# Designed miniproteins, single chains, continued (3): the designs that were tried, part 95

Each design is a single chain, and the fold is of that chain. pLDDT is the mean over its residues in the fold that is shown.

## One batch from the design tools (miniprotein)

Design m11499
Fold by ESMFold2-Fast:
Structure m11499 (fold): chain A 92 residues (1-92)
Amino acid sequence: SMREEIEELGRKAIEALKKGDSEKAKEYIDQIYDLGLKALKDGDFEAGETAIEQLTKIRKTAEELGDTETALHAGIQEGLLLISKAVAKLSL
């Protein structure tokens, strides 16, 4: 399912962060954002909410590790999905 794919990408992003691979973590963050945005556009709020949850978890992990740039990258995409979710709900 799209939810399971997003959860697996979130796990991989956190693993990359813990290894100090900020570039790989950002690639996974971008993939989570793309899938989350697609889910929200398709009305799959469960998958969209999972993407937001995974980006929140990644942001907090990056903050704890002192990776400010990756935390900001995840935070921006988390915020954009929150806006997209609100807009999608107004269209119902």
Scores: mean pLDDT 90

Design m11500
Fold by ESMFold2-Fast:
Structure m11500 (fold): chain A 65 residues (1-65)
Amino acid sequence: GMMEEVAAAAEEKAKEVAEAAKEYLGPDTKITIKKLDETKYQVTATRGDEKLVVEVDGLEALKLK
């Protein structure tokens, strides 16, 4: 159903952000993906003193279509 599509979109976007962060910060980057809701994820990337936090919202992503 629609909820399943939104959840899948949020998860895919979270994975995409995680991979981008790892490429940007380097191979020693620690990635943590936290599920906030069925449609929301928080991606945290840490490398030494560097920390990047990105919130992913699948519902907002679909609304832009």
Scores: mean pLDDT 75

Design m11501
Fold by ESMFold2-Fast:
Structure m11501 (fold): chain A 80 residues (1-80)
Amino acid sequence: LPSDEELLERLKKLAEAMVKAGKPYSEIKSFVEAEIQTWEDAAIAAHPEDREAVRARGQELLDKANKLIDEIYEKYKKEK
């Protein structure tokens, strides 16, 4: 399983690529939320006894990812 740092680094690179491709902020946010939700659902399906710990970790990852996306979007957003 990827570490939290590896997952966040991948999400950061994907968000940066999406901004450069002209994707709107809302789409980038929705994509990252869906990726974290998919990870939570897969982890809970494999180990339902850990659901509370997985959801807590997922929330921490979402908070960190949202902060990274905000920083990336601010730095790389295109203005018309």
Scores: mean pLDDT 76

Design m11502
Fold by ESMFold2-Fast:
Structure m11502 (fold): chain A 69 residues (1-69)
Amino acid sequence: MSKEELREEIERRLREALAAGDVVTAVAYAELLKHIDKLSEEVIEKALEAVDAGDFATAGRLIHEAIPL
């Protein structure tokens, strides 16, 4: 997928999580959106897979490692 398609997918999933009252998952998607312009498509896809698996620690690590401080 393109980075723009990934952004739209994450925004859709964020809205779904908020509608379901799943605040933890919503926060994970919001954090991905905040940093999306700094992440590669591959890292975004891997982070989405981690969130889908409930592995928020791996999702956070992928975001942190991909962003130069």
Scores: mean pLDDT 77

Design m11503
Fold by ESMFold2-Fast:
Structure m11503 (fold): chain A 92 residues (1-92)
Amino acid sequence: REELARIFREAALEAGVPEDAAEYVAELVARGASLLAAMGALATRLVEEYGVPEADAAVRALEVAARVHERLGDTARAAALRADAAALRAGA
C-alpha cells in the first residue's frame, strides 16, 4: 500500500496535479483506497477545491490512473485508460 501510494503521488505530479491534491489522494491509497476510489477522490478535489471543469478533472484522473498502471507493468490497461481520456477530450 505504501509503494502504491508513492507510485500514485509521483504519477499525479507528472500529470500536473497540484502537490496538496496529489498528497491527499496518495494518503487515501496508503489507507487502503482502491485506484477507482482514488481517481474519484482526485476528480472531486480538482472540481471542488481548484475549480477544474468536470470533464478536465476526469481526463486528469484517467491519465494519473494510466501512469499508475504503466508503472505496475499493466500496459494494456494504461492504453485503455489513455483512450478513455482522449475520447473525453474529443467530446469536449
Scores: mean pLDDT 80

Design m11504
Fold by ESMFold2-Fast:
Structure m11504 (fold): chain A 116 residues (1-116)
Amino acid sequence: SLKEEIRARLDRLEAAVKAGTLTPEQVRDELTAIGNLLAQYLREKGVPLEVIREAVELTFRAADIIEKNPEKALEVVQTLREAVERILELVDSGKPDEEIRAVLQEARKKLDEIAK
């Protein structure tokens, strides 16, 4: 399933980043792929386009922080993974879009703090 693929890819990305086996470009490519899968899953679940855009933008922000701060890559990926897992739980539980947006906004705030 898309959800299982998203989770498996995030787990593999975290392990690879922890092992130091990926370049920043490879991390960006994988985050882009994860963002595309997440967008597809959210669309299939009927999530509004504006919320889907915020979720994809979160993956782009993560990639940008890692490119500028490679030493923070693990913390960035862990923060993104926790946010994505929470979003998947909320969507599967039929929670309102406002709760999904709150998770995205909190994750963005955490990423911006890591970038300092």
Scores: mean pLDDT 90

Design m11505
Fold by ESMFold2-Fast:
Structure m11505 (fold): chain A 91 residues (1-91)
Amino acid sequence: AEEYRRLAESLRRMAEELKTADVFDAEVIGALAIILLTIGAKYSKDPEVAEKLREFADEVSRASNAGDIDGLVKTLERAAEFLEEEAERLA
C-alpha cells in the first residue's frame, strides 16, 4: 500500500513539473516516468496492477514520442489516481 502511495506522489510531482516544462525537460520527465512505471509493474505482486502500470508506461511513451506535454500530464495524473485507489483498497 505505501509503495503505491509513494509511486503516486512521484507521478503527481512529475505531472506538476511538466506543466511548466519545455520539450527537452518533458522528454526527460517522460523517460523517468516510463522507468518508474515499468519497475513498479515488474515488482508488483498484483498482476492486474502490473498490467495497468505497463499500459500507463506505453501511453507515456506514445505521448512523449508525439511531443504531447498535455497528454503526458493527463496520463501521469491518471496513473497516480489509479495507484492512490489501489493503496486505499489494500489498506
Scores: mean pLDDT 81

Design m11506
Fold by ESMFold2-Fast:
Order: sequence, then C-alpha cells, then structure tokens
Structure m11506 (fold): chain A 59 residues (1-59)
Amino acid sequence: IDELSDAAAVPGEEAPRFAAMSPEEQARLLAERLVALGVPEDEARKIAEQLAQRRAQDE
C-alpha cells in the first residue's frame, strides 16, 4: 500500500451486485458501463442485451 485512498476504483465491486440484479437490470448496467468506455449507445445496448441473454441461458 503506497497511498491511503488513491485507488478508488474496485473491479470486484460490481460482481456481487450483478448476482442480486435481474437480467434486465444487468443488461442496462452493462450498457451504461460500455457507453462510459466510449462505445456508442446503440452498440452498447445491443451488446449488453446479447450478453444478458447468454448469461440467462448459461445458467
């Protein structure tokens, strides 16, 4: 630990939250995260929906 609270981003923080959400809510969250990464809204929505559907089937 080099600093106190320098790294605010926690990669594992989303994982437990995902398990508690419905597939529709997970898709919406994924789309918003993709948009934040620079993906266009239309593509982010399609990707998120496909991922959510695959996860639901994989269960």
Scores: mean pLDDT 65

Design m11507
Fold by ESMFold2-Fast:
Structure m11507 (fold): chain A 74 residues (1-74)
Amino acid sequence: SLEEAAKLAEEAIRALEEGNVEEAVKLLGEASKLSPDPEAVKLLEQAAIYALNGNVERAIELAKKAIEVLKKAL
């Protein structure tokens, strides 16, 4: 659901802020699988790639944009 996808993305941002990249990537992947919006999926997948490459700031920015897309679809 949109609500579950947004919640997982918010939890992923928390994990990134805590330095837990592995948990964040897992949560972003779960959020993308639950998202029916292709733009949100793309943003969540890009966030995971940036997180894996050590660019935490960009990963958080992209995840926040994905949450905005998901919330507008409600």
Scores: mean pLDDT 85

Design m11508
Fold by ESMFold2-Fast:
Structure m11508 (fold): chain A 57 residues (1-57)
Amino acid sequence: AEKYFEAGKKAEEEGRLAEAEKYYEEALKIDPKHKEALEALLELAVKELKEAVEKVV
């Protein structure tokens, strides 16, 4: 679980949001109670929504 969570954070820092989302989902498949992965996935979803709105405008 931790390995995928760290890979997700790395991908997010590099701007690879789709890859980051996949890594966070894999972490949650292995450990559904991984609080940090749940929070990261939620923050990523909010960030993606904001960027999508800004780019469409």
Scores: mean pLDDT 75

Design m11509
Fold by ESMFold2-Fast:
Structure m11509 (fold): chain A 65 residues (1-65)
Amino acid sequence: DLAAEAVRLGEEAVRLAEEGRIEEAQRLSTKAVALAGRSGDAAALARAIELGREVGRISKQLGST
């Protein structure tokens, strides 16, 4: 199921971002949103986008000068 896989990848991306693995987190987040979009599941797409925003928030917090 593309929707379930997309959410799983988004959650994994957040974990990687929390570990400071920002490049991997951003790659997985992009893949998660793309899969969610292809799934046609609006709830999965919204969730993948939220998880992507969380990756962005963590990235900014770690890279703040």
Scores: mean pLDDT 82

Design m11510
Fold by ESMFold2-Fast:
Structure m11510 (fold): chain A 96 residues (1-96)
Amino acid sequence: MAREHIEKARAAWAAGDWKGAARHLLEAIRAAEAAGDREALEEVLRLAREMRRAAEAAGDGYATQLFGAVESAAEALLAGNREAYEAAVAALEKLL
């Protein structure tokens, strides 16, 4: 489940579709949470950090905010912080 969404996120990123990449990463987070898949959450976190850094280097404020919210959501779930996770998801959904 989560891996399929991660693959779609990578494909969207390669195509320059930042919004699509962020949507697929959010779907991956939700699937990983439902399955208790910590490895998938750690992979999403690594990808979100990489994508955010690339967006920052490109001067893309919107993409930086998108992947920053994905990063925050994955970090919050890995830490077991439900409130931080919900806040990050709400921020991400507002940008999508």
Scores: mean pLDDT 84

Design m11511
Fold by ESMFold2-Fast:
Structure m11511 (fold): chain A 56 residues (1-56)
Amino acid sequence: SETRKKLLELIGEILRLIGEIFDLELNPVEDTEKRIEELKKKIEELLEEMKKLPDP
């Protein structure tokens, strides 16, 4: 199913971004706070995209 494939891709991307946030929390760099904020916004956009998908 195309919808299932898209859903899994979005979930995978969200998990990857969450992992990046955890890495920044554990290994802070310059602009860590700003980078985490940007990653959170990307996650929100992906969650909104998931909400728009039809039932799988």
Scores: mean pLDDT 82

Design m11512
Fold by ESMFold2-Fast:
Order: structure tokens, then C-alpha cells, then sequence
Structure m11512 (fold): chain A 55 residues (1-55)
């Protein structure tokens, strides 16, 4: 999706430290999110983890 492409593009410009901080922030957001929002956040977290692993 365009949203996932945008997340991946932004993540590719970030340092490993910034990526870890973004992942941590999304994990906190997930705690208060609806089930639909949790699914979206999980997809974003997965993209960020993929980018981090590629560095």
C-alpha cells in the first residue's frame, strides 16, 4: 500500500537508533489501540524491523 511504501521510505532514511526508538514508540501506541489499529501498527513495526535488520 502507499502507506506501507511511505513508512518503508521514511525508515530507510533513519539511523538504527532512530528506528529502535520509533519501534518502541509504536509498541507503546499499540497498548491503547483498537484491534484494527493494533493490526496496522503491527504491519508498520514489521516494516521497521525489516529495515533495521537490513542495516
Amino acid sequence: SAEEEAVRAMASQMSPTALRQWIAWLEEEKKTASPEEQALLDRHIAILREVLAAQ
Scores: mean pLDDT 84

Design m11513
Fold by ESMFold2-Fast:
Structure m11513 (fold): chain A 108 residues (1-108)
Amino acid sequence: MEEELRRELSELLREGLRALENKDYEKAIELFERAIELARELGDDFTLALALLNLGTAYFEGLKDYEKALEYFKEALRLAEKVGDEILVEQSRRNIELVQKKLEELKK
């Protein structure tokens, strides 16, 4: 069962990334939300951070929901720092900066 859940998680991430590449943001969101549920069940903080980062990207690029994108990127950063993944930390910080810049532009 756990091995099957890990396989399902990998497949959800792969399919979600494909949906993002195809700009099918609604499908990407659905797939990453399912990946988040499985990653939480498995206690896989690295994969949870990765799924949250990609979910934030779908909200940022697809839905232009900058407030939700910022929430997901901040949670991804918190988890990336917890697991000590420097690449994921840097990517999360970069995405937070991009969203904050966009939100500041919308104030004007």
Scores: mean pLDDT 89

Design m11514
Fold by ESMFold2-Fast:
Structure m11514 (fold): chain A 117 residues (1-117)
Amino acid sequence: SPVVTESGGGTFAEGSSATLTATFSVPGSQIVGVSWILEQPGGRARGVASITASGKVSVADEYKGRVTISRSGNTAYLNMTDLQAEDTGVYYALAFALVDGKLRVSAGEGVEVTVLA
């Protein structure tokens, strides 16, 4: 299973920008997709954005126009602009990988993002 290392969390002002990164250690495997998920205070989870190995992007409706997702090599980037209080929570990167011909899913440890008014 791939190891997912996440960074870019912290405390941000409303209206500011943040970039979260996820780096994948996948010796002998292929990353076929990456998804970012937000777990909000109180335990509600929602999808934010995803990207496939071919570069096909999907962004959740509440994030369209504010969020972009990209990949370079074994690193995925979630770029967030116009941050809102509702963006506060723990962000998890999920890596979908083929390992020995089998689909495997790995999650990062999560990065905390706090957005203050």
Scores: mean pLDDT 83

Design m11515
Fold by ESMFold2-Fast:
Structure m11515 (fold): chain A 80 residues (1-80)
Amino acid sequence: SGSEATLEYLKSKGKTEEAEKLEEYRKKMEEAKKEGKLEEARKYALLALLYGELALAEIMGVKEEDKKAFEELVKEQLAK
């Protein structure tokens, strides 16, 4: 329910570019999983999460400090 509902909601709010990027990273994640590239799949999963959550936060008028805190958490997970 979560990922499909997020994509539909973003499109309904005019966040078409963010929705397209979220869908693109989800497709790349699934392709990487099929190829056994688990590290690449994890990277794309985190990018999909970041794009989706930041777009939702913008639509909902979340405080800039809270958006930055979430972005930093995801960036820490991407740092290897």
Scores: mean pLDDT 78

Design m11516
Fold by ESMFold2-Fast:
Structure m11516 (fold): chain A 70 residues (1-70)
Amino acid sequence: MEKALRQAAAAIEAVGLEIDLERRETLSREELEELLKRAKEVKKEAEELGDEKTAKRAEEIIKKLEEALK
């Protein structure tokens, strides 16, 4: 049960990060850095849980945020 709840939480957070990422050009540097921190946490949690789909989503979010922070 705990694993399934954690997978659901990570997937929901990844969706939220994707929505925020659509507005990346309007976000402050501090907001982008906070999103990057959260995306890295989601990726790590998804990898620990074996959720490849959520881990891949988090990785794509990380790459886009790192590009926005350049």
Scores: mean pLDDT 79

Design m11517
Fold by ESMFold2-Fast:
Order: C-alpha cells, then sequence, then structure tokens
Structure m11517 (fold): chain A 68 residues (1-68)
C-alpha cells in the first residue's frame, strides 16, 4: 500500500532527524566519536528511505534527492 510506505518513510525520516540532532549535541559536547557514529546511523536510515522509494518506483536519483 502506498499509504503504508509513506507512513514508514515518515517514521524513518523522524528517526534520521533525531539521530542528526543527537549527533549535533555530541559534537557540541566535544564527543566526535559519538557524533560520527550517530551521523553514520542517520545515513543508514536515509539509505533505507532511498530503498523504499526505489521499491515504490522512483529512480535512485529522485529517491536520494527526496531523502535529503
Amino acid sequence: SRSAVLDQINALGQQAFELRKQAEEALAAGDEETAKRLYEEAEQVREQIVALLVEAGYSEESARRFAE
């Protein structure tokens, strides 16, 4: 279902946002190692969004632009 895919993408988008926020907080605290890990986790979630969009019929280029 298109609706179920959009709900999943929205949930993943919120997860990626929270991970980036935590990464920024870690950087502000001087914890570069934790920040790097959290940014990498956010990128993995972004790749998951890209994969879902490609499965739904979008091109990889369009999916990557959307997942930003």
Scores: mean pLDDT 85

Design m11518
Fold by ESMFold2-Fast:
Structure m11518 (fold): chain A 74 residues (1-74)
Amino acid sequence: AEEAVREAREREEEIREALRAAGASEEQVEEALALLRRAAELLEEALKEEDEEKKEKLIREALEEVAEAARIVA
């Protein structure tokens, strides 16, 4: 369980460094990472959801958060 949290934190750090290297500001990096964390939470909820329609809604909301994160750093 803690292993998955450690891996997620390491991936966040890799994304953070990549965004900084691309010229994103610290504010843009933090906003993008917050949206990506929200997307991850929605995807985790979708994995636990048994109703296919609700699962699809959670996945769509997660993809919208990812798109917003990309917009902030573009």
Scores: mean pLDDT 77

Design m11519
Fold by ESMFold2-Fast:
Structure m11519 (fold): chain A 57 residues (1-57)
Amino acid sequence: SDKVLQEAIDKGSKDAHDEAVKKALKEGKSPEEAKKIGDEEGKKVVDLAHEGVRLGD
């Protein structure tokens, strides 16, 4: 069902966001920069998941 796939994508996006924020903060970036990096990484997970569905995954 689409629900299970959407929940997996949402979780993957959030996990990627949180990990990217943590890494950026550890590297001395500001909270604002870390948030932007996290938002970009989370978006990449969503975009890749949608691309995979379009390519027959």
Scores: mean pLDDT 78

Design m11520
Fold by ESMFold2-Fast:
Structure m11520 (fold): chain A 65 residues (1-65)
Amino acid sequence: SMEFELAKKQAIELLKKMGDVLLSKYPDATVEIEEIGDNTYKLTVKGDGKTFVLEIDVNEFLESL
């Protein structure tokens, strides 16, 4: 549906912004955003011997709107 596609775009944009914020704090970090399922996106930030992971389920995100 159009609502799902919009929520998907917003979820990806949110992860991208989170990655940018973390990268600004940890400039040597690597940032990756990947689709790990039909409805789930994963942000991975690696730097300073640490790994940060955040996952968003688009269906769950849509229900929160």
Scores: mean pLDDT 80

Design m11521
Fold by ESMFold2-Fast:
Structure m11521 (fold): chain A 75 residues (1-75)
Amino acid sequence: MSKEEARQQAVRHINKALEYAEKGDVEGVRRHMKEAVEYLRKAGASDENIIRTGESVAEVSGNEEIRRAVEEAVK
């Protein structure tokens, strides 16, 4: 898989995590954020970039359980 393809997959999983966050589906958020992190690592993203991406998704969610799920996925 190219780094560009990996980045596109990461974006798709982040968007799905946000959709699940709007539905209150904590497990959907956790699953898709873990996939996004794996694709970000394949794309060569730094640990700082991955952490910041998780913080941004958690901030948008506004829900504590979803924030926790995102934090667990980014670690």
Scores: mean pLDDT 80

Design m11522
Fold by ESMFold2-Fast:
Structure m11522 (fold): chain A 65 residues (1-65)
Amino acid sequence: MKEKLIKEGDKLAKEAGRAFAQGNHEEAKKKFEEAVKLYVDAGYSEEEAKKRATEIAGDAAAKAL
């Protein structure tokens, strides 16, 4: 189900953003790459997947500080 993949991607993107805010750059990169892959599997282009992951991760990082 496409919706399930997007939801899982959003969760991983949020985790990536929080990890980045905490200084865990290795974990952040891994989670970000996993989120992008899930969005592509859901039917996003690679560019759209990266944009969505960046927006969600950035929002999560800003809120985590």
Scores: mean pLDDT 83

Design m11523
Fold by ESMFold2-Fast:
Structure m11523 (fold): chain A 99 residues (1-99)
Amino acid sequence: MMGSPDEALAAEKAGDNETAAEHWTGIGELYYGNGDYELALEYFQRAVELHETPRGLYNLGKAYYKLGDKKKAIEYYKKAASMSTPEGKKYIEEQIKKL
């Protein structure tokens, strides 16, 4: 259900950018899990453009890293960390150190 483009598009048409972003993030996570990092990146970008969240930004960083763009990966991880809980920020900063 989170992987349905029709649900994401319906939410966008209704002006519910937060719900639309959540659906696009779910679709991106599905493609990321399947190793389709280019499609995952496109869906994560759309989600973040509609509603910027630490989860969306962290997922963008992961997709960029898998595509070989380490510089953009670090940029988005840092942005996700700045918007995260203290625990989330610490976790993301430790992931950056391993890159």
Scores: mean pLDDT 84

Design m11524
Fold by ESMFold2-Fast:
Structure m11524 (fold): chain A 55 residues (1-55)
Amino acid sequence: MTLLQVTVPAADGRTLTGTIALDDSVSVAQAQQLADAVDAQGRAEFGGTVTLITD
């Protein structure tokens, strides 16, 4: 299963983490492209990161 891990720093000094599960029909290349696009936007607006996790 392919997962996107989202990490966002909160204003109170905590870090919020979440995962988004992608359907197995989504290719690793498509998932990476999505992760890169969301990471770029998140870094610009929130200082957050998005990482692709594959098993």
Scores: mean pLDDT 69

Design m11525
Fold by ESMFold2-Fast:
Structure m11525 (fold): chain A 69 residues (1-69)
Amino acid sequence: MAEEERKKAIELLNQAQKAAEAGDVDTARSLLKQAVEEAFKYAKISGEEGKKEADELVARIQAIATAIP
């Protein structure tokens, strides 16, 4: 079910954000990579209906990634 991939992407994104705030750059990058993979899986199985939400998740992941030194 697409919802599980969405939940995984959000959870990984939240973990990456906490790691970035703690200064754990390598951990944050690893978690962001995993979050991107789950977001793309969600986009693939959700089709057009989930595309906007998946794009928003990817945008949030990229924003955190670009904020990491």
Scores: mean pLDDT 78

Design m11526
Fold by ESMFold2-Fast:
Structure m11526 (fold): chain A 60 residues (1-60)
Amino acid sequence: SMEERFHSFLEDVETALSMQKTVEEKERSLAIAVRIMREQGFPDEFIAELEAKGREIIAK
């Protein structure tokens, strides 16, 4: 399902962000992830959730 695809993608993005060293690298990766989700037709609510969770990881 779209929800299952979203959860798998979110987990991959969260892992990638946690492994990156600089805020700039994390912000770039988050922006790319958002672009991929838009290109693949994910609903805006899922894109917003990824953005929010990604920002939380960057802020830590």
Scores: mean pLDDT 86

Design m11527
Fold by ESMFold2-Fast:
Structure m11527 (fold): chain A 59 residues (1-59)
Amino acid sequence: SHMAEEARRRREIAELEQTLAEMQKKIDSYLENKDIEKVKQLAKEGAPLQARLRELRER
């Protein structure tokens, strides 16, 4: 049903936003420590999550 689909979408969005927020905090910490390789690695890992979040928000 539409209501079940909307609830699932909202839950997935919330989970992705939480994960990305935690990843951003780690990126900020690595940037402060000038650990550019770890920043690049986290950005690479976060990219598909950001793409999924964008897809869900455009529904």
Scores: mean pLDDT 86

Design m11528
Fold by ESMFold2-Fast:
Order: sequence, then structure tokens, then C-alpha cells
Structure m11528 (fold): chain A 55 residues (1-55)
Amino acid sequence: MEAERQERVEKAAELFKAGKTLDEIAQELGVSREEAGRLVLEAVKRGLIKPEDAS
């Protein structure tokens, strides 16, 4: 469902902001590394990850 995808994007953003690697995000969410990368990119596109979070 769309809501499940939204939850995964939000969780990926939280994990990325916590300093997790794409491999760790993939393991936590039960997805591939490629999918984890897509979720992180979607989070950036949606403004859930800001420049300040990458420092």
C-alpha cells in the first residue's frame, strides 16, 4: 500500500540521519541495497533529509 511505502521512506530517512549505511538500512527494512538507496533518494526528494543531516 502507499502508506507502507511512505512508512519505509520515513524510516529510511531516520536511519540515514542516524548515520546508518545503505546496507544497514536495507537490513533493518528487509529490502535490497538498491531499494534502500531508492528510499533514501525519495526521502531527500520529499525534504525528509536536509543538508544539515549529512554533516
Scores: mean pLDDT 76

Design m11529
Fold by ESMFold2-Fast:
Structure m11529 (fold): chain A 73 residues (1-73)
Amino acid sequence: SRVERLIADAAANQKAAEENLEKAKEAEAAGDEVKAAQYYSAAAINRVGAEIDIELAREVGGEEAERAALEAM
């Protein structure tokens, strides 16, 4: 269903945000400020994507769909 796809997409976006945030921290520790900034930016974009997917899940499937999306993250 569309709700199931939104839940999966929210989880994928959250995972990508966490991975990019970790890579940003590694780049900062290595002194690569440009690479760190790129990963921080990517993490922020992925986090916004997850938030949009959660809101869309709520609009399509109600509170239960929103809860499922949050639990999948």
Scores: mean pLDDT 89

Design m11530
Fold by ESMFold2-Fast:
Order: structure tokens, then C-alpha cells, then sequence
Structure m11530 (fold): chain A 59 residues (1-59)
């Protein structure tokens, strides 16, 4: 699972910790939109957060 998160981080320009955080939010019942808004509030670009979530949802 860490190797897959590392790949998503490399493809999106996010850190592995940021990708893991998005995955945890989705697993905790947050919507895609809520997870994106929280990431943007932490300084992550909307486009990068959207791409990371799409990749996470394919796992």
C-alpha cells in the first residue's frame, strides 16, 4: 500500500503524508468535496487533491 501511495504522491506532486491524509479522510466517511476542501485549506492545490483522490478511489 505504501508503494501505491508513493506513486500517487510522485504523479501529483503531493507528499506521501498528504496522500495518506486524503485516503484516511475518505475512509473516515468524508465526501470527495470535503476532502478536497480540507486539503486546499492546508495549502494543497485543488487540481493535485482531485487527481490524488481519483487515484486513491481506484485502489
Amino acid sequence: SDAELERIAEETGLSVAEVRGLKTLLESGFSREQAIELAVAQGVSREAAERAIEAIERL
Scores: mean pLDDT 83

Design m11531
Fold by ESMFold2-Fast:
Structure m11531 (fold): chain A 79 residues (1-79)
Amino acid sequence: SMSREELEEGLEKAREALKKAIENAETTPSVTKEDIRKILEEEKELLKEELEKTEDEERRELLERALELVEEALKKLEE
């Protein structure tokens, strides 16, 4: 089972990875912003499904934070 500390560390690593992926999409022709957008949209849906199934308040807060991060990244790609 994932602890709060593990989820927080995961969110920080995910944020850094998303930042690098978006930056790399501008320099790597095999990975487009469209490809990243599709991955992020899929992740957003999975996070929403997990959030609906989650009864733990701390886990819910972290999932909501992850969803916010994904939505922010999607908005950044569309602008």
Scores: mean pLDDT 71

Design m11532
Fold by ESMFold2-Fast:
Structure m11532 (fold): chain A 84 residues (1-84)
Amino acid sequence: AKEYFEKGKEYYEKEEYLLAIKYYEEAIKLDPNFAEAYYNRGKVYFDTEHYDAAIVDYEKALELDPNFEEAKENLKKAKEKLKK
């Protein structure tokens, strides 16, 4: 799981968003309770303006880790984008 998660981060930093999503999906398949992988995939969806998908992933990250402050803040931002 961690290997695919690190690859997802590399591609996200390169703005290779489809590859970032692919590697976060592989991390999640290996560890469905990997809150950080959901959060990071949500960030890719947010940056590509897929706010509905970002909300789903941020909510899943918070379900798995209720103290995940970054997921909570980004969830609020994604919901505000849909109100516009």
Scores: mean pLDDT 85

Design m11533
Fold by ESMFold2-Fast:
Structure m11533 (fold): chain A 110 residues (1-110)
Amino acid sequence: MTAALARRVQSVASALVEEGRYDEMREEVRRLLIEEAGLSEEEAERLIAEAERVAEEMIALWREEGVADRALEAGIYGLALGTLVAGGVPRITRDANGRPVIEEAPAPAP
């Protein structure tokens, strides 16, 4: 998929999650993946499910650190979706200060 589409998906997902509109985020991202990326409905749903899994794990780690912020959660959802749409694998790691971050890793060999 194109870098431009990945950036659009990230932007749209972050905006909708910041408003608490999670169902609309899933619907709009699925539409973009099917109509603009040419993915099947099954492929789009798998990508969204994986992005949500990574985002929820990251959000849980931040909440364990005492941080619960919708703008941060919106950024996490957007980054996870954008990384997967770009063909990367979002991986949860820690920065130099021990804070949870998502890093892009190359996709595993098929």
Scores: mean pLDDT 79

Design m11534
Fold by ESMFold2-Fast:
Structure m11534 (fold): chain A 55 residues (1-55)
Amino acid sequence: GEEELWGRIAGKELGLPEEVASKITLEHVEFIEKLRREGKTKEEIREELIKRLEA
């Protein structure tokens, strides 16, 4: 579904390492979608996701 697509995009297309991308959960996918709806750029979404995954 869309969640699988976003997980793949976050892992590959956002330039995340595979080990970081493997930590992407449904909550992270929802977080990405929330940031997109708020008008965040792909780069801003990547930065926020990395901070979230490294916390």
Scores: mean pLDDT 70

Design m11535
Fold by ESMFold2-Fast:
Structure m11535 (fold): chain A 67 residues (1-67)
Amino acid sequence: KKKEEIVKKGYEEGRKLAEELIQTHGLDRAVEETFERVRKLLEEGKVDEAIGFYRGARETILEARKA
């Protein structure tokens, strides 16, 4: 259903943004920007998109920490 598609798209965007931020600004900045983006999505009422985004970004950040 539409909700699952929105979460999946958010997940992919979260992974992509976190990966770019880690490469360009480092891990700490990627964490900060990820939380700020999630906060903004929640303020806009885009809950499903925020959930997907957080999951994708978190997974990417945890993978980067493993070296």
Scores: mean pLDDT 81

